# Ledger of designs, part 91: designed miniproteins, single chains, continued (5)

Each design is a single chain, and the fold is of that chain. pLDDT is the mean over its residues in the fold that is shown.

## One batch from the design tools (miniprotein)

Design m19157
Fold by ESMFold2-Fast:
Structure m19157 (fold): chain A 87 residues (1-87)
Amino acid sequence: SVEEKLKLIEEAREELEKRIKDEKALKIATEMFEKMEKLIKEGGSMDEVEKVAKEGIMRLLDAGVDEETLKEIVEILKKLFEELEKV
């Protein structure tokens, strides 16, 4: 359901805030999650949600976010998408 998907995104956002200390990376990742949340609320496809996540990762790379921080964000996203596929 939409409600279950939104809950999974909320939990992933909480993990971001807990794990990511880079303020710039947090800002970009939070904007990514907000766009994904809006898309799910509007009945967007999972392909569209994945596109937003990929665009967010590109923004993190362009912003010069370090490899370790980027790896943590990608790990959170991978877990999120695995759980979204089950709902």
Scores: mean pLDDT 86

Design m19158
Fold by ESMFold2-Fast:
Structure m19158 (fold): chain A 69 residues (1-69)
Amino acid sequence: NPNLEKARELAKKGTGTGAMLAESAIRELEKGNLEKAIELAGMVTTDPYADANSRQAAVYILEAIDELL
């Protein structure tokens, strides 16, 4: 999934809580836990303190989930 690969690259460049949540969302998505992945990615997108790389990673995670639906 090209969106998931982009998300992994961006999450590695991210910092703090945003990066941690984005990486956790990717792990949950890889396990097939779609609801948990959406919850965690949503936390990054709504966090005003999340860095740009982590926010963009969360967007790509959500796009990857949309491709599975």
Scores: mean pLDDT 84

Design m19159
Fold by ESMFold2-Fast:
Structure m19159 (fold): chain A 70 residues (1-70)
Amino acid sequence: SIDDIIREIIRKIDEEMSRKDLTEMELVDLASTLSREAYLAHPDLSRAEVLEITRRVVDYALERWRERKR
């Protein structure tokens, strides 16, 4: 399911953020790269599912970045 794909991408984002202090641009790039890798690995995903995965993981990455600035 796309929820399993999203959870795995979020896990990878959290892991990378624990290892390195990423900028906003680096976090968006990471989320976009992981989303691209996921749809290449799952060619049967619909356009709507690909867009939902990208939206949710980019939103997650940006929210984590904003929390660091508080």
Scores: mean pLDDT 82

Design m19160
Fold by ESMFold2-Fast:
Structure m19160 (fold): chain A 96 residues (1-96)
Amino acid sequence: MTEADLEAAIRALMDELGVSERERAVIDAVIARARTLPPAERRDRLAELYRALLYRKVARTAAANPDRLSAEERAVVEALRAEAEAVFARLEAEVA
């Protein structure tokens, strides 16, 4: 996946998930800051942001189908949700 593909995928997930205006501003700032980094660090930053959004999507999908999850699967989903929230909190602090 190219950096342009990653940015496009991030934008698509933001729209799909209906992220808040505050979170959109944070994500925009993270992407803008990533563009000033060396290529390897830029890719890592964008991939981390994309992964956090994917984890949110997984958690949201699981919440829509609670009767289909085992106790072990629910624990994994909660861990992914917590990881996504931690990543967003850290990225927000870095762009403040």
Scores: mean pLDDT 81

Design m19161
Fold by ESMFold2-Fast:
Structure m19161 (fold): chain A 90 residues (1-90)
Amino acid sequence: SSEAQHYIEQAIRLLEDAIEHIKQGDIQGAIRDANSASFLLLVASVYSGDNKGVLEVLGLIQEGIDHAKQGDLQKAIEAFEKAREKLRKL
């Protein structure tokens, strides 16, 4: 649906912002934006019915958040980039 696509596009932008926050050393900003992306994807799943694709992306976002919290910034960026790539295919 157009509603699902709108929320997916917003989630992609939030993950792009999360990556930029990590590159600038703003780990709390990155975690905030990543959590916001996860919330929008849960909303998108209500409109799309694609629970498997959304769950895989939510897992990657959580992996990125966990790496960011541990100081593994390169792994956090890689997880968020992989999440963005999968979202573009939904």
Scores: mean pLDDT 88

Design m19162
Fold by ESMFold2-Fast:
Structure m19162 (fold): chain A 60 residues (1-60)
Amino acid sequence: EKEKFLEEIREKLKAAGLDDETIEQIVNFVKGMLDAGVPKEKVLEAVDLYIELLKRRRAL
């Protein structure tokens, strides 16, 4: 269900080193996207890309 998806998003953002406040804001935004009918695949793709970019920047 929706909860499992949001849990996955939260864990990915947490692993990327984001602040709890920022994580909550992004999770709330994701809830809005899902409510608007945006497919989970598209949301995951955007979040995954964002995390990948952050990881590369931190590695430097």
Scores: mean pLDDT 76

Design m19163
Fold by ESMFold2-Fast:
Structure m19163 (fold): chain A 79 residues (1-79)
Amino acid sequence: AQAAADLAKRAAYNAERDKKISEITQEGNKKVAELEKKAAEASGDPELTQKYLDESNKVKEETNKKIAEARAEAIAAYR
């Protein structure tokens, strides 16, 4: 039986994928930081500030969906 060896190899593959997910998260966070800075600079205009914060939230949502898709692929491969 190779069950233990096979599980170890799959764990290593998942670790590599998790590292890529971390990098996707960092890129999303950079875009969010830029939008949050624009919101701070527009703090004298509450409507414009809210617009930048909404764009920031949208970037977070899209980044999270990409991460969820990568995780779902891993889960589906095990089922």
Scores: mean pLDDT 77

Design m19164
Fold by ESMFold2-Fast:
Structure m19164 (fold): chain A 68 residues (1-68)
Amino acid sequence: SVELVFEVARLIMERHPNLTGEQKKEIIKLLEKLEETNPEGLKELKKWLEENPDATVEEVIKEIEKKI
């Protein structure tokens, strides 16, 4: 759902306040692609983020790409 995409994006941005506008756009695009190709993977990503609160931006991006 679009609501889940924005919820997950907000969680990532809240944990990484120094993200550039370009990085934010890339993350949103990847999350939208994940919702389109693998909606179950987006739910799994939310759980992974909750279990990995110290994950770096690079690790988050790799996890999204891995699930697409």
Scores: mean pLDDT 84

Design m19165
Fold by ESMFold2-Fast:
Structure m19165 (fold): chain A 102 residues (1-102)
Amino acid sequence: IDEKITALIAKVKEKLESYTPKDPFAVATMAFRLQYLAEPKVPVEDALKTAKKVALAKGVSEVDFYAALIYLLEVRAWPFIKKTVRNKLIKEARAKLKELLT
């Protein structure tokens, strides 16, 4: 399972590196939405739900969405998101991804 998750994150990373800010792909939309987590009026859960809905509408699988989320939170290390919130999102995304793969 852990090896499958690692391989999936690597594949998603390769896809993410092929996208530019000009390309309106679900990952760019997810990054954009997650940037608003710093705003007091936008709950983290609502921003994530909106990003997921847009990603799925653009044909991104639920598995690829959670793999991309983990990659963005771990590798990009968005400093404007509190470490406790980021770690919680990573933990929840990994748990969901494990559920979807089992």
Scores: mean pLDDT 65

Design m19166
Fold by ESMFold2-Fast:
Structure m19166 (fold): chain A 96 residues (1-96)
Amino acid sequence: LIEKAIEYLKKAIELLKKVERAKELRKKAIEKLEEAIKYAEEGDLEKAIEKLLEAQKYLTKLIEAVEDNPKDLKLAEEAAKYLHLALEYLYKALES
């Protein structure tokens, strides 16, 4: 479960790195996703989830900021889907 969550977070980061607009929001989202991976690898699932929720806030702002750019919007929305999948897997890991 945790390994699958980390895999999805790494995919989200790769997609966000391709976003050309709103560089500061992109950078903040990536930083929070990288922190989430670190906490997940350390087994601190509560901290990992906390960082993902912070990343989700920046990613929502990023999607709004790039809504007029179809390429960046598609990348940001796909990254958001991977973030949601990772969050689901981390919640399942907490129940284990």
Scores: mean pLDDT 86

Design m19167
Fold by ESMFold2-Fast:
Order: C-alpha cells, then sequence, then structure tokens
Structure m19167 (fold): chain A 102 residues (1-102)
C-alpha cells in the first residue's frame, strides 16, 4: 500500500521535473521517501536525494539541506558510508549557500 502510493508520487514528481516545476517535484519525492522509510530504506534514501536536488534547482535551500540529511541518515543505517558522507557534505554546502545569501 505505502509502496504503491510512493510509486504514484514518484511518477508525478518525474512529470513535474520535466515541466521545470522543481519545488513541487521535490515535495513529492520527499513524501515518497517518508512513505518508504520503514519498508524500503534504500529507496527512501534515493527519494530524499532526488528531493534535495529538485529543491536546489528551485532555490529552496533549507528544504534541500533537510532532504540531503534525511537521505544521509538512511544511507548510514544501510552501511553506505560513502553516500552518507557525500549527502552530509552537500547539506552543509547548501546551508552555507543559504547563509551567504542572508
Amino acid sequence: DKEKLAEELIERAKEFEKQGKYDIAGTLYDIAGDLLEEVDPEKAAEMYEKAARAFEKSGNYPQAADSYRKGAELYEKAGNTEKSEELRAKADQVEAEYQRKQ
């Protein structure tokens, strides 16, 4: 049930990405990640990474940083240290960009 709903949201997110509507695409990927956390943590981490990239493209840096951190935590739990470190670094970089523009 949660997986089916997540897949529907992922397909909608892809459609919005093709339209350049990155903020809504990021939101849908983030919700899909939330739905998948308990049932498929690796796929949830991938969805948070996609959400973060979409939020970056829309200039929504706070949401991008949050999504990168959620993805990093799930990759760490899965034992994927390289991906976890990569996403933490991206979150820190995105936060630095946001602070610099204040």
Scores: mean pLDDT 87

Design m19168
Fold by ESMFold2-Fast:
Parts: C-alpha cells; sequence; structure tokens
Structure m19168 (fold): chain A 70 residues (1-70)
C-alpha cells in the first residue's frame, strides 16, 4: 500500500542521514560520500516503485562501501 511505501521511504531517509554522518566522522572521502548518497537515492527510487528488496540491497551496498573505505 501507499502507507507501506511512505514508511519505507522515511526509514531510508533516516538510515541515509545516520550513515552519512557516520561516514563523515570516520573520515570518508568525498568520492565515497557521493557514492553512498547515490546508492540511497537509488534505494529511495526502488522503494517508491514498491521494490523493497532492491531498496534493501542498495542500502547494504552503501553500508559495505562505508566499511571498505574507512
Amino acid sequence: SQTEITQKLFDIIDKSKQLMNEAKQAGASQETLDQIKKLFGEAGTAAAAGDFKKAEELIKKAEELMKKSS
């Protein structure tokens, strides 16, 4: 339903803010920050289309990228 999509989008926004803040504090490069931001944007697009599995996969890629670049 639209309510489920809206809730998932809020969750993605919150995770994006948290991960971006953590990445900045960890000293991630601007290139890494831009890649994380792009992945969360793509996750938001997937969630808006109802593809929650793809949204979650993209979020995991962003988390993996942060861990690799510390």
Scores: mean pLDDT 81

Design m19169
Fold by ESMFold2-Fast:
Structure m19169 (fold): chain A 64 residues (1-64)
Amino acid sequence: SMKEEIGKKTKEYYQKLKAEADAKVKSKEEERKAAVEVTAETLRKIGDIEQELLEKRRKLKELL
């Protein structure tokens, strides 16, 4: 019947909207994971630079 067909099409429409929303969430999660990994590596490198700067400051202080 036409009423049953409308019900099926409505369900399919909501399923499609959910799939599109889930795909967007997954894409953002993948971007977030990549950003976290890059950020962690960058933070480690910054830490190394800070340690080198602290050592240079100590050596300069010894010269004063």
Scores: mean pLDDT 81

Design m19170
Fold by ESMFold2-Fast:
Parts: structure tokens; sequence; C-alpha cells
Structure m19170 (fold): chain A 57 residues (1-57)
């Protein structure tokens, strides 16, 4: 995919993923996430996800 389309798709996927975990929505600034950070968030295990979210808190 083109770089911009891929970035938007990753953000949309992160937003959709966060919608399943409403308690996490306020802790992650999806609009400020880089493409790399969004991709990492989607690929993280639960433990890694907790560490990543704490970085944004």
Amino acid sequence: MPRSTRRRKMREAVEAWLAVFPELQGRVDVAALSQREAAALLSLSLGQLSTFLRTFT
C-alpha cells in the first residue's frame, strides 16, 4: 500500500482495537501515534501492550 494509506489503515485498526477495550481509549492518543507505534501496538502481546500504554500515560 502507499505510505499514507497504510498509516491511515493502521490508525483505523488501532482505533477499532481500542473500541473493544474502552478503559484503554483515554490512555492512547491514536491521532499522535506514528505508523510504527500503531503497528507495534497492534502486534503487542498483552504484557507488551501494558508497557506501551504506560508510556502514553
Scores: mean pLDDT 56

Design m19171
Fold by ESMFold2-Fast:
Structure m19171 (fold): chain A 88 residues (1-88)
Amino acid sequence: MEIKATNLSTAAGLLIAAADFDPSQRAEAVKALRGLLDEMVELAKEHPELIPQLIRDLENLRSTAEKLGLTDAARLVQEAIDRLKELE
């Protein structure tokens, strides 16, 4: 399931970039990001061996969102990291 984990992390990064690029679509991009983060947590429940990789990917995404001033996106990513840590 490495490909699935990589695809979800890539999609989340693209949504963060979209929220930065077009502020008028930020709310929709953040909503879509929440759905992807929920999918990442569900993937981790099925494949616990992916948790360390998913946490690393999400920590990078949170840092990117923070640097871009996307506080809502950064908070959602941090909540997903916290959920993944509870599954360890």
Scores: mean pLDDT 81

Design m19172
Fold by ESMFold2-Fast:
Structure m19172 (fold): chain A 65 residues (1-65)
Amino acid sequence: SAEERELLRQMARLASAILSDPTMSPEDKRAQIEELRKMAESLKSESHRASVLNAIDVLERQLAA
């Protein structure tokens, strides 16, 4: 749906900000990742939710390294 596509765009912008924002501490970035997880849980497509949650796991591990 158009609503789901817009939600995916918002999530992509937030993920980009988490990776590139120099003002955000590592702990703040982890808190924002939890917000991404909450947004992902609102996706109606089960395959989109699974794919996005996997991508968030990868992002979180990248920040922990």
Scores: mean pLDDT 79

Design m19173
Fold by ESMFold2-Fast:
Structure m19173 (fold): chain A 86 residues (1-86)
Amino acid sequence: MSAESTITVTMPKDIDKIDIPVAPTEPARYELEITVKDKNGNVLAKHKETIEVTEEDVGKESTLTIPIAPVKAGETITIEAKVTLL
């Protein structure tokens, strides 16, 4: 099983990283792939990670921080996330 989500946002301030809140709802092993693009489709960051969630991790919030090429306030970026159940 895999799921894909795309979010387009206009930055309210200068950024050099993206913080993604993660709160697992069930134990599983996942492959997470995140691609960040500017308005012209240029790749600012690609992140791929295998995440193992145990019963003890369920309901615990954590933040995934992804460094990106610097983006100025007022610029629009697109965040594409793909999650694959392993």
Scores: mean pLDDT 77

Design m19174
Fold by ESMFold2-Fast:
Structure m19174 (fold): chain A 65 residues (1-65)
Amino acid sequence: ELEKREKAVKYALEGNFEEALKIYPEDEIIRKAYENKDNPSLQAALVTAAALRLVAEKLPYQEID
């Protein structure tokens, strides 16, 4: 599941929402970004939120940088 989300987020960050939704159609954040293509600020914010959620899931805690 996480692996599919990682691929979808990468495509969404590249602006390829069709490929992202093909890989993980159940991602509500990416789907909302695609549906809001007329609002680039909201679309960018949603894609960023999806990426941050993915990072949080992969790296639960980092004590030192």
Scores: mean pLDDT 73

Design m19175
Fold by ESMFold2-Fast:
Structure m19175 (fold): chain A 89 residues (1-89)
Amino acid sequence: MELIDKALEYVQKGEYDKALELLKQFIESLSPEDQAKVREAIELVKKGEYQKALELLREIPGLSPQEARKILIVLKALTDEQLDELLKL
C-alpha cells in the first residue's frame, strides 16, 4: 500500500507531519466501521497496548499482516497530540 509505505518513509526521515497527513488520507479512505477500528487501535497505542492495537489493525479488510505492522510502527512514532488529531477524523 503506497500511502502506508510513504508514511513509514517520512517517519524514518523525521517528517512526522507528512506521515500524519498520509495516515489521515488512509483513514478517510476506509469504511466508517474500519475507521472505528483504527481509532480504537490508536487509543490502545496511546496506552502502550501495542499487541491489542496490532490485532485490531489486522481485522481491517484489505490489509495484509505486514501492512498492519507498518501502520503500527507509524502510530508508535507519532506524539500523543498527533494521535489525537487522527482521533478527531
Scores: mean pLDDT 84

Design m19176
Fold by ESMFold2-Fast:
Structure m19176 (fold): chain A 85 residues (1-85)
Amino acid sequence: TLSDSQRIELARRVLGHLHMMLTMAVNQGKITQKQLNDILERAVNLLKSTPPQNIVSALVAFLRELAKEYPDMRAFLDRLIARLQ
């Protein structure tokens, strides 16, 4: 069982990997800078509105929804989800 501080640290690491991948996707022409900014805004708002005890489950739900919206990134997003489970 993870503590609240450990859950927050895990969420930050996963979002760091997401940010890196989204930046690479923009550089490769797969998504726009606006799409990257919109995804990160959604992630920041999720972290600000979610209590620490719920952050892992909320982040998993967010990444699953993101995989439906961006099928080309599904394999990577599924790997991030696996790191949270």
Scores: mean pLDDT 81

Design m19177
Fold by ESMFold2-Fast:
Structure m19177 (fold): chain A 103 residues (1-103)
Amino acid sequence: SDAQIAQVQAILDQHRSQIRQLLDKHNAPQEVKEKVDALLDDHSAQIIDALRTIEDPSILLTVVGVEHGGLVYEFSVLIKDEKLKEEIIQVVSQTQKQILKVL
């Protein structure tokens, strides 16, 4: 529904802000910040598109799960600071849990 899409968009926007704050706190290089922003842009677009186009709840949950796993993998490769990596993956996991509660 439009209300579910709005709720998921708000969750994604909030957690993007949290990830940006963590990058700033840990003095992440500008190149890393730009790559993280690009990954988050792609991820949010894929999730919102899935919500708009997929009518089967089982398929939707599978797509959302695959997108989550892909984002976790990309961050695990991109982020070399182990403490920053752990904190970002925790935010990503919390975001996924909040999205699944809306669906």
Scores: mean pLDDT 87

Design m19178
Fold by ESMFold2-Fast:
Structure m19178 (fold): chain A 94 residues (1-94)
Amino acid sequence: DPRALLERYQAELDEKIRAVLSERNPEANELILKNGLGPLGVVAVMRKLGFSDEEIREILRELGFSDEEIDLALNDPEAFRDRLLDRLADYLSR
């Protein structure tokens, strides 16, 4: 079940992000709860916490993201979002 797998992955990712960020910033838990987590939300939360792009890259690598995914999330989150939306629209039109 792809939906159940995605929900499980998201919950595991949220827990890993919380653990990593809480060690670096004690207020991370409150910001994560307020902003929610997803690929774009993770980067937005880290930037809001004052992490540098290099620190964000290292955290995302620790969380299992590929270098290509990290580059899109950090440098062009709008293009990443649009790519996901284009794929979804193509799937729904079939």
Scores: mean pLDDT 61

Design m19179
Fold by ESMFold2-Fast:
Structure m19179 (fold): chain A 54 residues (1-54)
Amino acid sequence: VHSAETEKEIDRLNVEILKQAVEIAILKQKGVEPVEERRKLDELSQKLDELEKI
C-alpha cells in the first residue's frame, strides 16, 4: 500500500530514471561509456525500490 505522497515520489523517481536512460542512450550513440549515468540510474532504482516496499 502507498500513501499519496509516496505515489508522487515514485512518479518523480520514474521520471528521473527515464531521463537517465535517455542520457545513457545518447552517450552510447556518441561512443562514450556512460559510467556516471549508469551509477546514477542504479541509485535512483534503489531509492524507488525502497519506496515501493512501503
Scores: mean pLDDT 79

Design m19180
Fold by ESMFold2-Fast:
Structure m19180 (fold): chain A 70 residues (1-70)
Amino acid sequence: SMAEEFRKKAEEHYKKGLEAYERGDTEAAVQHFDEAVEYYRKAAELSDGKEKEYYRTLAEQFEAFRKKLR
């Protein structure tokens, strides 16, 4: 589904964000984490019930983490 495609994109950006953070590239890490948050929000918009709540919660958690970086 399209929601599943957005979830995969969010996970790819999260992974790239972690890799950037580990090498000290905070700017690239923030950009990738922001992309991950956006894709999780898009996945939530296309989902219902427990799945929607799950993606919404992930987006909020990653957004909070991103704010702590800068």
Scores: mean pLDDT 84

Design m19181
Fold by ESMFold2-Fast:
Structure m19181 (fold): chain A 109 residues (1-109)
Amino acid sequence: SLLEKIKEKTKKAIEAIKKGDIESVEKYLKELVELIKSAKTDEEIKAGIDGLSEVVDTAYELGNIEAVKAALKALLEVLKSLPDSTSLDVILYTIGAILRAIGYLLDLE
């Protein structure tokens, strides 16, 4: 299922952060964004945003500025790719995740 793929790529991105492998972090974040772009429901989009937020939280906890920046860029790409038919709830949920990532980045820099 799409939700299982999102969970798998989220886990791989987190493991890459723990290893300091930024190239793999960027790869798995790109794959997560493509999965979110393929989502057909608000629930699937929110699950993807939750995955990206978990990556942001882990990167921040480990003080990995490059990984926080990569995950923020991924969240911004998701916001940019949302269809015009997307509910205000999902748009605001995505913006909330972006603002949290920005706050973390400012704290680390």
Scores: mean pLDDT 88

Design m19182
Fold by ESMFold2-Fast:
Structure m19182 (fold): chain A 89 residues (1-89)
Amino acid sequence: NLEELIRRAIEGDEEALRKLAELLGISVEDVRNMARNIARLREALRAGGPTFQVYDENGNLLAEARDEEELLKATAKLIEHKIELLKKK
């Protein structure tokens, strides 16, 4: 389950960080930076921050998060999309 793997990585699970690095084809340090940024967004949402939205270069909505559960789902969708792009070359 990709959402669970992301949750574990945000919490600093070294095994989850390594598995995500392998899936994305990037370094473990890059995944740690990604996880830290996602953790900061999670804390901002918990503190009653505004809705988070991400768009691609064509103006298509890639992800939206209003709470922690939506943030994890949005992050999983973004990672799945990136994995598909990497498989396509």
Scores: mean pLDDT 73

Design m19183
Fold by ESMFold2-Fast:
Structure m19183 (fold): chain A 79 residues (1-79)
Amino acid sequence: KKEELEKKRREVRRQLRDAIAAGVDPETLKSLLDELFKIIEELYGKEEADKIRQENVKNLEEMAKKGDPVAKKLVEALK
């Protein structure tokens, strides 16, 4: 159900933050990002999920421009 999927999304997001803090490789980060976007697609459907994904990528790129090393690693993993 929607509430359970939203909780899973938050859990995967926390795992992603922990993985970045631990300095894991880009392949592991990409796997977690793919899992996050799949959950979003299940929550909102393909078209809405694509829009959310694009907005999240833009947000990460802006954070990376501000010098956030975590955001820089995430942007690199998405390529």
Scores: mean pLDDT 75

Design m19184
Fold by ESMFold2-Fast:
Structure m19184 (fold): chain A 95 residues (1-95)
Amino acid sequence: SIETAEKLIKEGEEAAKKGNYDKAIDYYRQAALLYASSGDYEKALEVAKKMIELAEKENMPFGLSRGYGTLGVVYGLQGKDDLADEYGQKAIDLY
């Protein structure tokens, strides 16, 4: 639900504040996918981009891969297959 997604974002922000960046990425990923499954693609993309920004700032290649993968999933759910393939490939290339 959207309420659960908002709670997950709050948990992610608290984890990031404590330096638990991997946990923050996991919370944001769950929130983005929950927004996407609820049809709120705008919020899903916003949260996925927040994951990418955190991963870039904290130099987390694994987090960056997860952020790109989440963008790919959201674009795929929107039927934007070319963007889904592009970001899915970016995620794989970081492994």
Scores: mean pLDDT 88

Design m19185
Fold by ESMFold2-Fast:
Structure m19185 (fold): chain A 73 residues (1-73)
Amino acid sequence: SAMRKQNIEEAKLLADALIEHLRKEIERATDPEVQRVLERQLRRVLEAKEKEEDLSSVVELAVEIVRELRRLR
């Protein structure tokens, strides 16, 4: 279905944006605990992209990542 194909492509775009953001945050992290959390989150996003998870799953992961990062500030 064209709509399902579109959903997966949008999921990949969001995952790529998250991967890029997390890589930059890892480079900026000076606290080893924060770095470990970011590296764990990066692995989760990379796995979701590899498994071609749907847009709703990637959005839920993005929300979880944002909430966890806010708690570290």
Scores: mean pLDDT 83

Design m19186
Fold by ESMFold2-Fast:
Structure m19186 (fold): chain A 91 residues (1-91)
Amino acid sequence: MEIPEELKEEISKAVKEAAKKLFEAADKGIISLEEAVGLTLAIMGDLIETAMNGKDLEKAKELAKKAVEAVEAGDREKLEEYLEKLTELAK
């Protein structure tokens, strides 16, 4: 199944915003650059799967945003929790 163009733009905007904040967190030494890249790819993949599976993309975007906020706060436990919820939602 291919993602509709309007959802591709929505996903692209969400991923771009997440990447920017994760890159800024890496620059501040909160996470490594490798972690910032890995988290960006994980969020992108889960948002794509959510859209492909016809799941709640708005909820997925909210969870992705909360995961990024957990990174900015240095809260590794909350980051893992939100990423797990995002991955489960995508299925």
Scores: mean pLDDT 83

Design m19187
Fold by ESMFold2-Fast:
Structure m19187 (fold): chain A 80 residues (1-80)
Amino acid sequence: FQAQKEQVIASLQQAIKELDVLIADPSLSAEQKAQLQALKAQLNAYIQQVQQAQSLEELENIVNAFQRDVLGRLRELFAS
């Protein structure tokens, strides 16, 4: 259980680092940067939830929410 929590947190932290690189890109609009900052805040909130998770079921529900919300938002941001 602890190993699964650490793996999820590491993945979320890696995503935040990747977002920081994108936010630093001067070619992005102010609106895109604001959306990426909001996504970064949401990822930090998920890290807090993962740290407080008391069961594998709770952890799975958090991961499912993260995948739905974050991937949906990234898809919208980078839609052609």
Scores: mean pLDDT 75

Design m19188
Fold by ESMFold2-Fast:
Structure m19188 (fold): chain A 79 residues (1-79)
Amino acid sequence: DEALKKLVELYLKVYGSSSDFDPEKAEEIVREWISTLPESVVVTSFRTAIDLGLISEEELRELIRKARAKLAPHYVPTS
């Protein structure tokens, strides 16, 4: 999905400068973050992207929610 792809691109912009860079691993990490972490924690993980002006906090939250719905379409937000 487009939302997940954009989140992976943001991850690579922030964290992809490592000498042991692995794009496939980056996608796995992002998928795990979206599926397991609270929205606020995921936003914090991408804070550098917000600070750099690559994405607004509102757009980031929308992408996280959209990606989560796609990755866990069976997820029921019953709290």
Scores: mean pLDDT 73

Design m19189
Fold by ESMFold2-Fast:
Structure m19189 (fold): chain A 61 residues (1-61)
Amino acid sequence: SVEELKEEARKLAQELLERHPDNAEAQKAAQNILAALDEHDELPVVLAALKEAQELLEKYK
């Protein structure tokens, strides 16, 4: 469901915040993802947020 995808995206964005507290780019990107998820329920926005969070976690691994 869209709600399950939103929760997964939030979880990944929170993980990015926790793993990289001193990385300003990672912090800002994760905060932007969380803000978008708070304001939007549309499937394309949720999928884009999920993909971005996944790509950022891979980038900063």
Scores: mean pLDDT 82

Design m19190
Fold by ESMFold2-Fast:
Structure m19190 (fold): chain A 89 residues (1-89)
Amino acid sequence: SELLEEAQRLLEEGEALIERARTDTSLPPEERLRLLLEGTLKVQLGRFGLAVAEKAATGEVTATAEEFGEELVRRLEEVRAEAAREAAA
């Protein structure tokens, strides 16, 4: 399942971002916050994608990898915009 593969990739990427935010002492506070927010969002979307893939396998939902990708881009743009607003304050 392409959706399952994308969801697993998001979990992996999100975990890597959270780990970097925790371990990289050279990061300024605003960048660390951005990585934590983006990483947390990717983990949550990955978990959501796994649930959707499970429902799609039972025929309860018609979902495409493209639609999932569009939602991810939208939510990441919102997180990045929020982090930029906080940094500008």
Scores: mean pLDDT 74

Design m19191
Fold by ESMFold2-Fast:
Structure m19191 (fold): chain A 102 residues (1-102)
Amino acid sequence: SLLDQVLQKTIALYQEIRAKLPKDSPAAKLLDEAIARYQELIDNKASAEEALEMEVEISVKITELLQANKDNLEIRRLLIFAEATETLAIMFFYLLKKEEEQ
């Protein structure tokens, strides 16, 4: 499905960002959590609404880490890419949810 394609692309982008983060950093652990949760959505054939709800939760955590990493420019840059990935995912999940409601 188109939802599966969006979820798979989001996972791939998070894996690229995760590879550039220090191992065992809070940011790396959050992306590991996000990747695992998105994979669970694919495996369980979740709805676009379920994906949107998950994304809102992850988005809050990314914002908190951005505030915690104000002085670390490299980690901040990687978290900004994660936030951009989340924003695109939200947009697609919202559009897919609207399609499912028709």
Scores: mean pLDDT 83

